# Designs tried in a protein design run: designed miniproteins, single chains, continued (4). Part 96

Each design is a single chain, and the fold is of that chain. pLDDT is the mean over its residues in the fold that is shown.

## One batch from the design tools (miniprotein)

Design m15326
Fold by ESMFold2-Fast:
Structure m15326 (fold): chain A 90 residues (1-90)
Amino acid sequence: MKEEIEKAAEEAKEAIEKKDVEAAKEAIDKLFELAKKAIKEGDLESAELAIEKLEEIKRLAEELGLPEVALHADIQIGLLLIMVGVEKLV
């Protein structure tokens, strides 16, 4: 799980550096799916890592002037934080 999260994060960062908006969004979506899986499996350490990587990706997108990518990452972070809260109650 952690290795897959790290690879997806690197893919997203590379796409952002190349200003490939579509590839960046695809890599962000991949990170989101990995994070959801980690939450469902109770792997909070991997879920926290994925959220941390999404926050790094959001910041990088903001720095490089890709607001649509930054917004996409921000939405995914918000959804994951809600899911973590719900999972903790179950």
Scores: mean pLDDT 82

Design m15327
Fold by ESMFold2-Fast:
Structure m15327 (fold): chain A 95 residues (1-95)
Amino acid sequence: SLLKKLEEVTKSKDPGKAFHDFLKSLGLSEENIRYIYKALSEEVDLSVEEVVEALRKMNEKEKEEFIKMLLSIPTAEDPYKKAVEVAKFLKSLLE
């Protein structure tokens, strides 16, 4: 069901909003979501449009890994460091 929700993000009329709504649906706090956007901007210089492109390039295994990484953020000893790992994973799909 989470895989289908992630696929719906890339098909949305507003993928940026759909991505934020997806992160909230995973139980991520607003602070954890801010960490993700901060890491995307400051660590890897990815726009929301580039994030959506990375999501479109994912195979099923990569989507599962991405969801597992996201779900690990709220319980991590260093949530921002985990957000940086997520951002780098997305960047690697565009290289």
Scores: mean pLDDT 86

Design m15328
Fold by ESMFold2-Fast:
Structure m15328 (fold): chain A 65 residues (1-65)
Amino acid sequence: SMKQRLFSKAAGIIQELLDQGYSPEEAKKKAIEELQKEYPDVPKSEIEKIVKQALEHVLATRAAS
């Protein structure tokens, strides 16, 4: 589904930004901005929810490593 694709894209963006040394807060902000540009037809509220879920997932995965 589109929602699953957005989640995967968000997780990838966040992972790359965290690897570059950005904070979780900054990675979240940049991921929202990038997804809004790439998917202008998706409501901002939906992008924000997906990015929040993706950030939580990425941080949990990193903590388990």
Scores: mean pLDDT 84

Design m15329
Fold by ESMFold2-Fast:
Structure m15329 (fold): chain A 99 residues (1-99)
Amino acid sequence: AKEEAKEKLREAAEKLEEAIEEAREKGASEDAINDLEAARENVEEALKALEAGDFKKALTYLIAAQLLLVGAKISGADEEKLEEAMKLVQEALKALDKV
């Protein structure tokens, strides 16, 4: 369960990095780029919290990441890569619920 969550978060961070790069290349709004960068930071902090065994802290960061991803979508970020990242974060949350 913990290892599954960690793997999903690593994949989410990679997808968010791709989404940020694509958003910059396509001239997305500063708000969309800022939300994507903040979401990636929260995913990375959640991964660190899981590695430290702090599930409550990890959950807090993942909830923040989900809200930021919704903000990025509203601000016009590319939907396909954003949807993949959102799905991976949700799968990580489900994996943590099994503990």
Scores: mean pLDDT 80

Design m15330
Fold by ESMFold2-Fast:
Structure m15330 (fold): chain A 68 residues (1-68)
Amino acid sequence: DLSFEELRALVERAAATAAARGDDDLAALLRRIAEESKSVAEFRRLLAGLSDEQRAALERALGEVLAA
């Protein structure tokens, strides 16, 4: 399982990937989640609050990060 710091780093990399694709709204949202989260549980709660469209965009960004 990912540690809190590993999860934060992964979300920050996903935000950078989203920004590189021109999805500035998703990049800003993911950066804010990384900055505001104080625990793995808070990360999961905030990520669970994403819309279906935001979740699909995050999954695409994470897929790109994990494929690299």
Scores: mean pLDDT 77

Design m15331
Fold by ESMFold2-Fast:
Structure m15331 (fold): chain A 53 residues (1-53)
Amino acid sequence: SRKEEMIRHQEEVRRELEELLPSLSPLMQLFYEIVIGGIEYLIERIRKKLEEE
């Protein structure tokens, strides 16, 4: 379904960001960690909506 595609896409984006993390400055690492957390939250929200239907 469309929601399953959205989850897959967000998981791929999160993976790419996690791969960049070790090469970034400490300030940029903090920023990216916040972004990754936001993506994880979005994935969970989409999963819940998929389960509710």
Scores: mean pLDDT 77

Design m15332
Fold by ESMFold2-Fast:
Formats: C-alpha cells, sequence, structure tokens
Structure m15332 (fold): chain A 66 residues (1-66)
C-alpha cells in the first residue's frame, strides 16, 4: 500500500541519519510495529530539527492517514 511504502521510506531515512521521530502515542505504536525508530514526543519540534526529506515524507504519511 502507499502508506506502507511511505513508512518504509521514513524508516530507511531515519536509519541512514541515525535519527528518531517524535510523534503522538498512537502513531508511535503503529510506526514501531513497522520497525521505524519512533518515540512519543513533540512532533512539531522534532520535524523542525529533521532533514527536509524526512519532514516531506512525514507530511505524506499524515495525509494518507486521513
Amino acid sequence: SKLDEIIEQIKELLEKYGLTLKVPEEEAKLLREKGVNAEVGDTVATLKALPEEIRELYSQYYQELE
């Protein structure tokens, strides 16, 4: 699915940069089940600190959830 493809891309980029994504609890659970390095925390603050390519993929992920 398109959502699974986006999640895999986020996972690969987080692994490449050695970074953690901070998201709400429900998203953190979903993303961890998919093997993404995600923790509960302030998503807005985290996205501002992440590379633009990860931020863009998270935007796509959020759009696919709705």
Scores: mean pLDDT 81

Design m15333
Fold by ESMFold2-Fast:
Structure m15333 (fold): chain A 85 residues (1-85)
Amino acid sequence: MTQTYTLTLSAQPSKKDLIGKTFEVVLYDSEGKTVAKKTVTFDEDGVLTATFSGLPAGTQYTLKVIDKETGETYRELNVFVPESP
């Protein structure tokens, strides 16, 4: 595969009670296979950032942000990675 891309998730909640809270960010391919996982924690500014690199272009991914304490899905996003112009 000739092109790979970087996906960056950045989230800033309105509630500061999420500062220091840990989430698992899981990326699934179009067939539901796990492509990548990252454990991320909201920083002191209340920002959560997760970066995935080396992703194949031309496919749809599903990204889930899962609370590691409760196992609840906090966010679920469908992401399409187009080929660069």
Scores: mean pLDDT 69

Design m15334
Fold by ESMFold2-Fast:
Structure m15334 (fold): chain A 84 residues (1-84)
Amino acid sequence: SYLLLVDAAGERIGYIVESAPGEYVVGLTTHPDIRIGDRAVLHGELPPMSIEDPYVGYPDSDAVATVRLVRVDRERRQIEAEVV
């Protein structure tokens, strides 16, 4: 399963998947306008998160969280975000 990342306008910008037990990968789609300081909306149920693991989420139609983008690495298609 994966959790869909969208920006503040609702456009798909990426996804979060569990690649190995306890390891999560944030995949970035080809969204040219993503910058540090941007905000994105996560769609899915988020478990209680620590500062050290803010990327865990699950697809649930009624669960939405807002995140602030901290860093974007377009070459590696990775994103760091902070729940707000």
Scores: mean pLDDT 51

Design m15335
Fold by ESMFold2-Fast:
Structure m15335 (fold): chain A 71 residues (1-71)
Amino acid sequence: KPSPEAAKLIAQAIEAARAGDFSEAIRLVNKAYLLEGKPRKAGEVGATLQRMAVEGASGEELAAYIEKVAA
């Protein structure tokens, strides 16, 4: 089960992505997965978000990806 703290960090990451603060969104997602003891998933999700941002993805696209992987 995801911890309440990790769930809050994911929610904050989704808000940051929608606001266009992609660096903050990536930081918060990495922190959430590291709290869950999933450093490999933190790295994989973080790398995907960074690639999406560099390739011109919108904040809604980043937010949707975060929601999908956090489910």
Scores: mean pLDDT 84

Design m15336
Fold by ESMFold2-Fast:
Structure m15336 (fold): chain A 62 residues (1-62)
Amino acid sequence: MKEIRSSDSREAFEKALELAKEGVEVKLILETPNGTAVVTIEPSDTPEEIERKMLRALLEAA
C-alpha cells in the first residue's frame, strides 16, 4: 500500500489513479480546511469509483 497525502484533490486523484492502474493499493489522505478525508483506493477501482469514493469521503469530512 502506498500512502498519498495532498491538499489538492485533483492532484491526489490523478496520482492515485496512476498507482491503482499499476496494481498498487493507495491510502489517500486529503487535507482540507474543514478536516481530513481518508479513502482506500484498490487496484480494481475504476476512475469513476475512485472519484465517487473521494467525493463521499470529502463530504463526510466536512
Scores: mean pLDDT 79

Design m15337
Fold by ESMFold2-Fast:
Structure m15337 (fold): chain A 92 residues (1-92)
Amino acid sequence: MTLKVEAVVGADGRAEVKVEAETPELAAEAAKIIGETLRKSPGMLSVEVDLEKGLVRARFESQGLAMRGVIEAAKAAGERLGAEVELDVRGV
């Protein structure tokens, strides 16, 4: 199974992470894991998870902390679900 994780990280540390998977249920579980992992990440200020959309919004103290947190969270979701992760993270 494959998780497609696409993230856009602003210079202000705002991150929007979109998860796509083979089923809505799998995308929702991955988004939940990403949200849980981001809440434990250094410099995290806020995290909101929209399970129905497979969307996670987070705010970090810096773009660099947000990018690192998103990469770690995507890898954690893949590991916990036994899924391959196609990760695209870009700074804007």
Scores: mean pLDDT 87

Design m15338
Fold by ESMFold2-Fast:
Structure m15338 (fold): chain A 81 residues (1-81)
Amino acid sequence: MIDELLEEARKALEQEDYEKAIDLAYQAVKEAFKQGDLKAAEEALRLMEEALSKIENPSLEQQIKLGIAQLMVGVLKLIHG
């Protein structure tokens, strides 16, 4: 499931569908967080940040999703350290 979400997010990013890439990457971060998978969560966050950087005027919802994703990855790093 996580690997599929990551692959779909990468494909969306390659196709310049940045909104879809953000949504898929955000789903991947949430699933990785539930499973305690730091490496998958970090990769998903990276894809989300890359996609968001390509959007000229990110929506408030997109910015909030990024903030939540960053917090989730931060918590996983603390648990794994």
Scores: mean pLDDT 87

Design m15339
Fold by ESMFold2-Fast:
Structure m15339 (fold): chain A 55 residues (1-55)
Amino acid sequence: MEEELQREILEALKRMIEAVRDIFLSNPRASQQEKQEFQQQSDELIQRLDEEIES
């Protein structure tokens, strides 16, 4: 129940993931491989959240 609240939580999670991704990708101490892996994982998760929000 509370589908509206669920959508708000999913949207908040998406924004948090986007913010964390941006911070991590801008970190000069992280390796290029780590950045690529994190970007791919976070992008996939964001896509899944978008599909769930819009479903």
Scores: mean pLDDT 78

Design m15340
Fold by ESMFold2-Fast:
Formats: structure tokens, sequence, C-alpha cells
Structure m15340 (fold): chain A 68 residues (1-68)
């Protein structure tokens, strides 16, 4: 359902598999898509530290969403 890049999806799935702490609140699908867009932009800009941070945040947001 969430529209994200396949490479980003694979990274998020691996981060999610590490059982991260869920985000403080349940994010909307639109909010998760915005984080995914930021991650894709960071990846294209070569900002790998920012990309990894955004991937971890997206995994946390998805965990909170699934627990709702």
Amino acid sequence: DLQIDQTLADKVAKAYAKAPTPADRVASREEMEEVAKKAKEAYKAGKMDEYDKLVDELARMMKAYEQS
C-alpha cells in the first residue's frame, strides 16, 4: 500500500526485522510517504548517514502503524 522505491523498501524491511522501538505516535500514510521521499533524496545526494537515519525512522513509523 505504501508507495516507496524498491531499494528503500528492502532497506526498511531489514531495519524493521531488527525489531526497532515503535515511533511515539501512529503516523499517517502521507507522513510515511514524506519520510520515504526524503530518504530517496538523501540517497540520490549521497548523504548515506541521513539515508540510514530516515530508513530507521520509516521502519519505526511502520511498526507503530501496524500496532494501531
Scores: mean pLDDT 73

Design m15341
Fold by ESMFold2-Fast:
Structure m15341 (fold): chain A 85 residues (1-85)
Amino acid sequence: KPVSPEAYEKLLELLEKNAKEISDRVMEKLGKLPIEVPFVERAKARYEAVKELLDKAYENGEITKEQFEEGKKYLDYRLKIEEAL
């Protein structure tokens, strides 16, 4: 059974459900930096926040190991796109 499309949709659902927690985590990480924060630093902070969320979801049994691995691949891909912008 294909896992990648289901993992992608599960990741989007998880991101939408936890949008405020992700925002709060990003702001917490950026609060340790100067007021003028480059876009790349914000992208990295968001990457770390979502990665922590995926780790927690996997530990809590909300996603499978395959979904967790696909989610991490998606995060790496998104960070590369954001760094290229």
Scores: mean pLDDT 68

Design m15342
Fold by ESMFold2-Fast:
Structure m15342 (fold): chain A 52 residues (1-52)
Amino acid sequence: ELFKIAEKYVGDLYAAGKLTFPEVVTRLSRVGDKLKAGEIKSVEEAIAVANA
C-alpha cells in the first residue's frame, strides 16, 4: 500500500529528528488526499508528495 510506504518514510524522518510532529501530520494528510484523488501511482510519487 502506497500510503503505508509514505507513512514509514515520514515516520523515519520524524524518528531521525528531521520533522516535527505537525509536519508529519501535514505531509501524511497530503499523501492521503493525493491518493484519494488518484494522483499517486507509484512509490516514487508517494515519497515525492511526502517531501513537497
Scores: mean pLDDT 81

Design m15343
Fold by ESMFold2-Fast:
Structure m15343 (fold): chain A 113 residues (1-113)
Amino acid sequence: DVEKLEELLSKLDEESALKIADYLTSILTAENMEEMLEAARKLGEVVGSLDVDDEFIKELVVTAFRVLLKERPLSEEEVEKLLEAFEEGFLSVRPDAKELVEEIRKEVKKLLE
C-alpha cells in the first residue's frame, strides 16, 4: 500500500508530491482531531489543484486513505470527519467536482469493511 502511494506520488510534480506527503504525515502524527482535520482540509486543497485526470485523483486519494487507515486506527466517525474536511478543501478549489468527491467517499467507505 505504501509502495503504491509512492508510485502514484512519483507521477506528480515534486512540489505537489511533497505537499501531499507532508499533509499525510501531519494526519498520521496529529495529536488531536483539530490538527488532523486541518491537515485533511489542506490535503484536499492540494489534490483539488492537481492537473491530472479524475481517475488518477480517485486512485491517489483512495490509496492514501488505505495507507492512513492501516497506519493509524480511526473510528468510522473519525474517518467520516476526515473525509468531510478533505472534501471541504477539495471543493474549495474544484467546486464543480461533487460527483468525483461522491465516488471517492464511496470507495473510502469500502475500506472500513
Scores: mean pLDDT 86

Design m15344
Fold by ESMFold2-Fast:
Structure m15344 (fold): chain A 73 residues (1-73)
Amino acid sequence: MEEEAVKYLEELVKIIQELGPTPESIALLARAFRAMRTGTPEEAVEVAKTALDQAKSLYNKKKEEELRRKIQE
């Protein structure tokens, strides 16, 4: 249980480092850490996995925006 949540958190942190600190990415990290500290094991895994999925979505969107902005003059 805890091992799975930690693994998702580690991947989340790596993606957030690539994304850069934004209010959205900070909120995802804060939510995941809170669930791990104060939630049940089930909540910790669910929240960490959900946060990771959302961070991956944000990463893909940001990559698309970066490419779009680079071709605009």
Scores: mean pLDDT 75

Design m15345
Fold by ESMFold2-Fast:
Parts: sequence; C-alpha cells; structure tokens
Structure m15345 (fold): chain A 119 residues (1-119)
Amino acid sequence: SEAELREIIRETLEAIKKYIDKEYSDLKPEEKELLLYEKVLDFVLFLLNLAESDEEKLLIIEITEEELKELGFPEEVIKAVKYEVLEKYGLLHTLSEEEQEELKQAKEKIEEKKRKLEA
C-alpha cells in the first residue's frame, strides 16, 4: 500500500540521517551533504529498480521528495537526487523545463563539491 511504502521510505531516510549525524559528526557540512546524497540516491535507485511501472516509479519519487523535506534534508540534496533518478529512468519529461533546469543545477553543485573534496 502507499501508506506502507511511505512508512518504509520515512524510516529508512531517518535511519540514514541519524547514522551520518552519529558516525560522521566530525566531517565538514559539505562532506556530510555528499554522504547524505550518496546514501539517499543508493536507496531510491534500489526501490525504483523493484518498481514494475513508470507510474510506480513516479509515486516512489514523489513520496521520497515529501519525506526528505519533512525530515529536513538539505534542499540541494533533495533536488540532486530527484534529478538523477528521473534522468536515469527517462522520466525528466514529466517535469517543466524550468523545474528540470533547477534540479540539474542542484546536481551540478553536488558534483562540484565532490570534485573539490577529491582534489
């Protein structure tokens, strides 16, 4: 059910946030943001791979975005994850051109932060 799916997503996202806050408390905010992005993206991609239809994938993405916002994840992480999963599954066309560009900019900022930390 949608309610059961929402609960699983919420509990997993909360666990990711708590884990990073506890185990990586000494990291810079930008480094924590990258870990949040990577762990959330991995989880969402796992769920989407199990989805049987584009409609189910869009529902998972919508619920995930709502729960990420409610749990107070960084806006840049939320937008970057949304862009990456929609692009990977060929679903970017479901958004306006303006929204696609906004999400793409967030992904590019995450990638720039990653490059700076790897240098």
Scores: mean pLDDT 88

Design m15346
Fold by ESMFold2-Fast:
Structure m15346 (fold): chain A 69 residues (1-69)
Amino acid sequence: TDKLTKQMQDAAKNNDKFSVDVTVGMIAIMKGTGTLSDKDVQAIYNAVKPLLESNPSLQDSLEALKSLL
């Protein structure tokens, strides 16, 4: 959880949409396989939401992450 959160935060700060989208995809797969719980996904979402919300180019990425809740 913490590693994924940091990875997404670092990518968002660098305006690296590709790495943000890859990290969202990894979260989706890990949720689907039961590796991440709904609580884990919610924690990641809450931690990264302020950074993603402030960046217009990352709104699709934020919506994709929110769809996993």
Scores: mean pLDDT 82

Design m15347
Fold by ESMFold2-Fast:
Structure m15347 (fold): chain A 89 residues (1-89)
Amino acid sequence: LDLEALKAKLIALGIPGIGEAVAERIVRYLATGDTSGLTLADVQALRQARDAIRAALSPEEYAALHKALLDIETELGIEELVEGVEKVT
């Protein structure tokens, strides 16, 4: 998987809410598993642009990104629940 090519394709799509910084964080996650700086809003913006992303990416790139978005959404959802409990407590 060419992460620099994937990053360039994501930037080139001009998705509202997804700029160079978010594309860089997504490819960092694909390389390292680090979710730092990613938000559920970033995941939602990418999901809303799913058809455009699928058309622009290779099947391998799309499968990797789709899995990453599901994994990030799950991790951030758990984090939000934990932070919510801590704020209430």
Scores: mean pLDDT 73

Design m15348
Fold by ESMFold2-Fast:
Structure m15348 (fold): chain A 65 residues (1-65)
Amino acid sequence: DLTRAVFELAVASIGTSLGIKLDVEFRDGTAVITIRGAPEEKAREAEELLLRVGKNLGIRVEVVL
């Protein structure tokens, strides 16, 4: 749906902007974002941005390191 597409674009934008790899999986209405090979500071920044985007779009977000 459009909300999922918008969220996926936001995740891609965050990953590109921070120079990190983010993997997205949707499970039972939750967007599970896996962060791999990122410095702790960048992983934390990505998590904060992802949770904010999810809240604004009404999507549950879970971040996994």
Scores: mean pLDDT 83

Design m15349
Fold by ESMFold2-Fast:
Structure m15349 (fold): chain A 92 residues (1-92)
Amino acid sequence: SLDEALAHLEEALEAARAGDLEAAVRHAIKAGQAVKQFGEESGMHEEAEKAGRALLAAITAARAGDAERAVQHLEEARRIVEEMKEKYEKLK
């Protein structure tokens, strides 16, 4: 679900801001899995791919030890997922 993705994104952001880049990567991966599953179930493939790219960029930055860049990409991913949630809610 997108709520599950947002929960993991919030945990990834907290971890990255605290300098716990291993935790940030773990939560970003879980967020990506939740977004991908939602994209498949809802047909929001383009939005899910955009969020996935932002999450991959965040994971790459975190693995390189760049906490600031990881936070920037996680914030981008969160914005995309929040937009997906708003769009999906309007379709009901």
Scores: mean pLDDT 88

Design m15350
Fold by ESMFold2-Fast:
Formats: C-alpha cells, sequence, structure tokens
Structure m15350 (fold): chain A 83 residues (1-83)
C-alpha cells in the first residue's frame, strides 16, 4: 500500500524543486529580493493547492517549506562566497 505514499513523496520533492528553481531564477534574472522570492514561493504553493484539490494540503505545505529552506540556504551561501 506504500505506493501512493511513494508517489506523494516524489510529487512533494518535485514541487519543492520547481518552486525553488522558479524563485531562484526570479532573484537572479529579475533581481527580486529574498523576501519577494519567498512570497513568490508561497503564492505558487497556494495557487497549486487551489488547482490541485485532490492533493493533500500536507504535500504542498512540505514542498513549500523545503523550497523556502533551499532558497534561503542557497542565497545565504551565495553571499558568503562573494567574500
Amino acid sequence: MAEEERELLRTTIGLAIDFYNEALKAVREDGISLEEAKELIRQKAEEYRKQNPDLPDEVIKIAEGIALTLLETELWAEEQREK
């Protein structure tokens, strides 16, 4: 029975990567701030939740959290590397 759970896990990780990449691209190409990029992730997660009501909210919530953490970590590391 773990097949549906495995698919949800794959979906969660995929969404997290998609949200993270979109936000990172916006920071690098459009010059938006970290706060604006975090808001972009939150808005994309909310929109995805509304368009995919069959998905458990927890999947989208976890994906959002992972994407936010990845974004903050990468941008913090990028600034440290500028040294």
Scores: mean pLDDT 80

Design m15351
Fold by ESMFold2-Fast:
Structure m15351 (fold): chain A 95 residues (1-95)
Amino acid sequence: SLEEVERLVDEAAELINEAERTGDRKKVEEALELGEKIAELLPDEKIRKNLLKTIEEARELLEKGEEMKAILLLGSAVTLLRMYLYEKRKELEKA
């Protein structure tokens, strides 16, 4: 469901914003778990593959102690997903 994906993306965005404000690594880890769930629901293989690659890159950054870079990378992924969802919603609204 498009609405379910939109809800999960909004939840991930809130976790990322909280992690940026507080430095709480657990919020980044929770956002990564939501990212995996979002990927499973995405019908577009290219968008799904790109999101999974971004999740793995963010995990590698966390393992290296580059928490802020991981947060920024995930924030970029949220922006791209929101743009994709906006275009999909527009397609559904065209008569």
Scores: mean pLDDT 86

Design m15352
Fold by ESMFold2-Fast:
Structure m15352 (fold): chain A 85 residues (1-85)
Amino acid sequence: MAEEIINAPTLEEAAEKFRAFINENLPLFEEARKKIKNVEDAREFTLEFLTKHFGLSPEEIELLKKNIHDGLIAVLDRLVDAITA
């Protein structure tokens, strides 16, 4: 699953696989939700999660940050909106 997200052919497919991963691992995100109060917290959680569980280097994280807005962060932004609505 983790490798499938990283190796997805498009950012859109990676975002969909990440959404499925969130749904399958909801207890981890429920714990994070208690600490997430804004979009910045959600973005930091995503980056830390990817670093810890996917073993990304600092250089890979910088590249991911540059491209994250239309995929993984948008998914998290939508989740934060749904939780706070």
Scores: mean pLDDT 56

Design m15353
Fold by ESMFold2-Fast:
Parts: C-alpha cells; structure tokens; sequence
Structure m15353 (fold): chain A 80 residues (1-80)
C-alpha cells in the first residue's frame, strides 16, 4: 500500500475516518450478529460514507483500500 505525503489536516482526517470506520463496522457486526443481511447493508452504507469522505480530502489511495476491505467484509457476511 502506498501512503502519500499527507498534510497535517489530511492526516487528521485519515486517522479520524480510519478509527470511525473500524468502530462503526465492529458495532454493526455486534448489533446484527444473527442477521448478516442487515449487517451487510449497514456496513456498505458506512463504507460508502467513509470512502466518499476520504476521496473528498484527496486520500484516493486510502479510499481504494477501504473500498476493497468493505467488499471483503460484505462478501464474507453474504456467504453466511
């Protein structure tokens, strides 16, 4: 993975959005442990918001990584 040189503002956004994405995904999985379809839909929404915010701040490579991670999480949930 490539981590381009970030401004202090971009780094703060990346750290905040990374922590929020991880916390929100974990909360969704805990809330919908027995309902993978509901978990999948909420994780997709969380991921789409996170990717859009990262792209808006010029963090396109980071956004691409989160899109890939989101697709893996959703695929794993839908396989259950």
Amino acid sequence: MELPELTPEQRAVWERLTGRFDAEVRAVLAAHKDDPQAASAEIRAVGDRTVAELEAHGLRDVAAFYRWALDQIVADLEAQ
Scores: mean pLDDT 76

Design m15354
Fold by ESMFold2-Fast:
Structure m15354 (fold): chain A 99 residues (1-99)
Amino acid sequence: MEEERRKEELAEFIDEGERLLTETIQKQKSKNVEEMSKAMYQVATDMARRAPVEHLQEVRDAIRDATYKAGQREGLSQEVINQLMASAAAGAEDVLIEK
């Protein structure tokens, strides 16, 4: 029951998150990796603040996965994708530690 609930809530959260993360990459991809990383950190922080408390442990991995998919769709290199994933995960973790 809790497993099904987590899947449903995470699915909704990830659908919104993938859209937001993709938009962020599209806006920032003409800038350097540092600026993209800052933008991804902030987006992940905002997403994690809205996440349900019972899903905090899974939110970081979900944000990271969504960032990977968005980066691949935008044709970014694996090195850049890895950096954006790390920045997004760090943004989420900073919020999750506060909760």
Scores: mean pLDDT 73

Design m15355
Fold by ESMFold2-Fast:
Structure m15355 (fold): chain A 109 residues (1-109)
Amino acid sequence: DERIKRAEEALKYIEAGDYEKARKLMPKMRIILVLEEKRTEAARAAAVAKGKALTPEFQELVAQGYFVIGVSLVLEPDDERRKRILEALKNKDELELIRLLLELVKEIE
């Protein structure tokens, strides 16, 4: 899939800090993000249920030619990363959102 290859190339540019090149490769990108405030078993179950409820919206965006990434995150309300993620979502800055998500993945390693 050409879209997947383009997304992988864009991610490499994001990791290198070249956001201009990344943006040119992924102008049609949408991220559907589900944020849960507590890392409990109930919060994980709620995140899964919300993800399933978004499936029709996901399918419609894909049909319109968007490359869509669905992500479920469990972050405490006072987590600084949650504040930055919400700010990127409000600004509809897909590249900044991906950058912040990559930082979260690296912290798990």
Scores: mean pLDDT 60

Design m15356
Fold by ESMFold2-Fast:
Structure m15356 (fold): chain A 57 residues (1-57)
Amino acid sequence: SAAAKQAQLQKQIEALQEQIKAEEEKYKNAPTATQYTASAIRMIGYQIDLDRLKKQM
């Protein structure tokens, strides 16, 4: 059902937002340019996934 799909998407969105927060902490504390860049790229990936999930709502 549409309601069950919305609930599932909301849970996935919330989980992904928590992953983004964790990655932001890694980004802030990155000891090298390589680790900083890798964390930034990962956050971009999570934002793309987040946008995709939100468009399915």
Scores: mean pLDDT 83

Design m15357
Fold by ESMFold2-Fast:
Structure m15357 (fold): chain A 73 residues (1-73)
Amino acid sequence: MRKELAELYSKLTERTAKGDLAAGLLASGIMYYFRREYEKAIELFTEALQMSTDEELRKLAEEYIKKAEEELK
């Protein structure tokens, strides 16, 4: 398992436990992305982006949307 991905997922799940729904959507989107369900991943990342004003979370959602869109080509 990649260290960077494990650390990111851990931080997102901690934020979700504290009631951060946008972090939970981002974590779920990452899960679908690695399952190669790219359309569902984009949907979840887009929803996280709409719900959050957190600059770091929004940046992560945008990066994963770009990656998922590249995989759909």
Scores: mean pLDDT 78

Design m15358
Fold by ESMFold2-Fast:
Structure m15358 (fold): chain A 89 residues (1-89)
Amino acid sequence: VTSDPEKRAELDREVDRALAEIYLTIAIFDVLKEKGYSPEEARERVMKGDYTEEEKQAAIDKIVEDLKAKGYSDEEIERFRKLLEEVAA
């Protein structure tokens, strides 16, 4: 466990970014499947970054909706949404 506040904050930022990337990747894959792409084609598109800004935004919105359904606070959801948008940029 890192006791240094600066190193701890850096580690926490890296973990949050990794989680945001994982969530975004899964959500984009789901959005593409919902649009009628095969699982194989959706996976290829996600891996290549071959998706539109609209599909990316739909993925972010899907994550936000899921977090609301799970009982996360509006503040927590807003912070995570900003992180998702930053990672997706």
Scores: mean pLDDT 78

Design m15359
Fold by ESMFold2-Fast:
Formats: C-alpha cells, sequence, structure tokens
Structure m15359 (fold): chain A 93 residues (1-93)
C-alpha cells in the first residue's frame, strides 16, 4: 500500500524531471525522497481513516485514480495521460 503510493510518486517525479531536463544534486534527491515518504504516509493514513481498516492494493489504486480525476482540471493533458499510464503499470505489478 505505502510502497505502491511511493512508487507512483517516484515515477511522477521522474517523468516531470525528464520532461524539464532537470538534474537533481544529492541534497535535492534526499529532500525529494523524504517528501515522497511523508506524502505517501499521509495518503495511506487518510485512506485508512476513511475505510476504518487496512486498504487493499486495489483500493489504493482506486484512491490514486480518484485523486488524479479530481485534479484533472489542474493538469495538462500530457501530464494526466502520463500519470494514468503510471497507475496502469502499478496496477499490473
Amino acid sequence: AKETIRRFLEKLLEERLKKKGVTLNEEEKKRVEEKKEEIAEELLEYLKKKLGREPSPKEVIEMLRELLEKNKENLSEESYKTLLEILEELEKE
């Protein structure tokens, strides 16, 4: 569950950095890793609170799809498509 969220955030960052041609130094990489862990933990706790139990892998993916759809108007078409493809890849495992 937490690992699935972390992997999604990791791939999202990789695609964004690749598109912008940005290279992170070691300090920036460390801060990004810490922030990804924090966000993944917060999202997992949110879902646990909402369900009142441990989420299944499918419920984690559905939550991430809902978050993507809710934020669709705040994303470019290309960013939305990239994030959707990442979620499909994570669902396959």
Scores: mean pLDDT 72

Design m15360
Fold by ESMFold2-Fast:
Structure m15360 (fold): chain A 74 residues (1-74)
Amino acid sequence: RPEPPADQRPAVFVGVQLLYVGAKLDLELPPPNRASLERAIEAIKEAIDWARKQGDVETAEKLEKYRKELEELL
């Protein structure tokens, strides 16, 4: 897949964290938005790949925890 420019990678990670928080909040309002969860999981998987390529193990591990939490809600 096309990789974003290096200058945009930090913004992508922040955006993914915001998607995770948004998906969690969507679950608090009935009915829960499953499509929001699916989008957040896909974005997190992509961000994990980028973090691992950059050697940012801490960010990758944090994103893996978010991914697992959201997948358990599906």
Scores: mean pLDDT 66

